# Designed miniproteins, single chains, continued (4), part 115

Each design is a single chain, and the fold is of that chain. pLDDT is the mean over its residues in the fold that is shown.

## One batch from the design tools (miniprotein)

Design m15995
Fold by ESMFold2-Fast:
Structure m15995 (fold): chain A 100 residues (1-100)
Amino acid sequence: SVTLTLNKGGSVSASITVKEGDTLTITFTDNSGGTISITMSPVPAGDRFSVSGDSTTATLTIRNVRKEDQGTITGVSRSGSDPLSGEVTGTATVTVTVVD
């Protein structure tokens, strides 16, 4: 599990190593007054991941992690109520490594 805070005008990075078959949980907390969107690269199958939270917190859970899920997860906070159209206020990037 990892928790990252999205600060106004800031960027943060973290790395996490997860064993294949485990559950990965990443929590983004916004203290910039924006809304959070999460981008996964690659995107796991829809039945293996879920996103929950509110305007100040977004939690991504990936169940039964596979080596193909290895990559980057990015949380972005944007001004206003639309996580896709507002000005970027904060960014957090997590590099995910999957091991046997």
Scores: mean pLDDT 76

Design m15996
Fold by ESMFold2-Fast:
Structure m15996 (fold): chain A 70 residues (1-70)
Amino acid sequence: SKEELEKLKQEFEEQAQQIGKALGTDDVTVTFTEDEPVLGFPLHEGLTEEQYQKGLELLRELVKRLESLK
């Protein structure tokens, strides 16, 4: 439902922000659009392997939960 999607959106946006803040980067992001969820994790200079692993795990959990909502 839309309510479940909004809750999921808030949870994962907050997790991505916490990871980014702790690791000093804003490269770990998750965005949701009105039509479709958009997963954004651009790898660029300055991103550490730890940041990459945390972002990848976050995205995998997000995809898993999104699939359960469909």
Scores: mean pLDDT 62

Design m15997
Fold by ESMFold2-Fast:
Structure m15997 (fold): chain A 71 residues (1-71)
Amino acid sequence: MEARIEALTRQLIENGGIESPEAKELARRLAETLVRAEEAAEAGNQEEADALYAEADRLGAELARRLAAAR
């Protein structure tokens, strides 16, 4: 679990050019939510997976807005 979250968080930070602590925390929350969504889907809990993907979409939109504002 944690290794997947850390790997995805690093990918988001590096590929997104994320420098602020607040944006890095959003990237971590996004990564955590995506990993949890994948685990829920793997467990056959599609309703929970769908809810987590919806939350990830909201976090991704917030991160994108913050990155746009920082440039």
Scores: mean pLDDT 79

Design m15998
Fold by ESMFold2-Fast:
Structure m15998 (fold): chain A 92 residues (1-92)
Amino acid sequence: ALEELRRLAREAVEHTRRAVEAVRAGDAEAALAHLREAEAAAQRLGALAQEVLATSTDPALVAEAERIVRETVGEIRAILAPVAEELAAALA
């Protein structure tokens, strides 16, 4: 469970990063492909974390699953922040 959660977290972050790079390069097709992969990994991460929270009686395992999800969301948000700033600047 934890190893798979960490793998899915890495996949979601990496594809989000590549999507931003593709947007900046003007490659809409590559950006969309990476966003779809990031979304798929994030959905699988969320589903597996929810299963761990629902079925595990181990507080340490539950705490680690929650930490992985929280840190992954934080990393994705940090990667997307410059794109949001660039959009805000373009609208000003």
Scores: mean pLDDT 82

Design m15999
Fold by ESMFold2-Fast:
Structure m15999 (fold): chain A 107 residues (1-107)
Amino acid sequence: SDVEKVKEVLEEATRKGVAAAERKAAELGGDPAEAGRLVRQALESAGKLALSLVEQGVPVKEALQRAADDLLISAEQARAQGTPLGEAVATGLEVAAEVLKEAAKEE
């Protein structure tokens, strides 16, 4: 189903985004666990939006693109903080958004 497809894509985006944020935080001397938690929280919010849109009949492609756009806005805000944590979170959100965008191209 479209709902199941979106859930699988969100799981992959979360997994890759969290891993990227944790790695970036470690490289910058930040807190990997906190970076991963913040990325997971952002994906939970964006994921709820995408699932709600699909349940209302919005095409999977559009729902995934809207979720990716929300993550990129959050990434810009995180990077603007100018901290190691902010850079790590932004990196993770950008990776997650790319997963969503690539999945949207297949729709």
Scores: mean pLDDT 91

Design m16000
Fold by ESMFold2-Fast:
Structure m16000 (fold): chain A 64 residues (1-64)
Amino acid sequence: DKSAREKMINKLTEELERAREQRDKLVKKLAEDPSVNDKEEATVLQEQERHIKELERKLKEAQA
């Protein structure tokens, strides 16, 4: 079903863009705010990076 594939690609693309924006905001916060608890924020950043990589993989598979 081409329609289902297109909807999946669009959904994954939107989720990937949102995830990257959230990651970029967190990276800036960690770099600019010396009062931030680096251990907790670093864990969140690692989880976000893992999520982004999974979305990228799924998007590539859907486009293949």
Scores: mean pLDDT 77

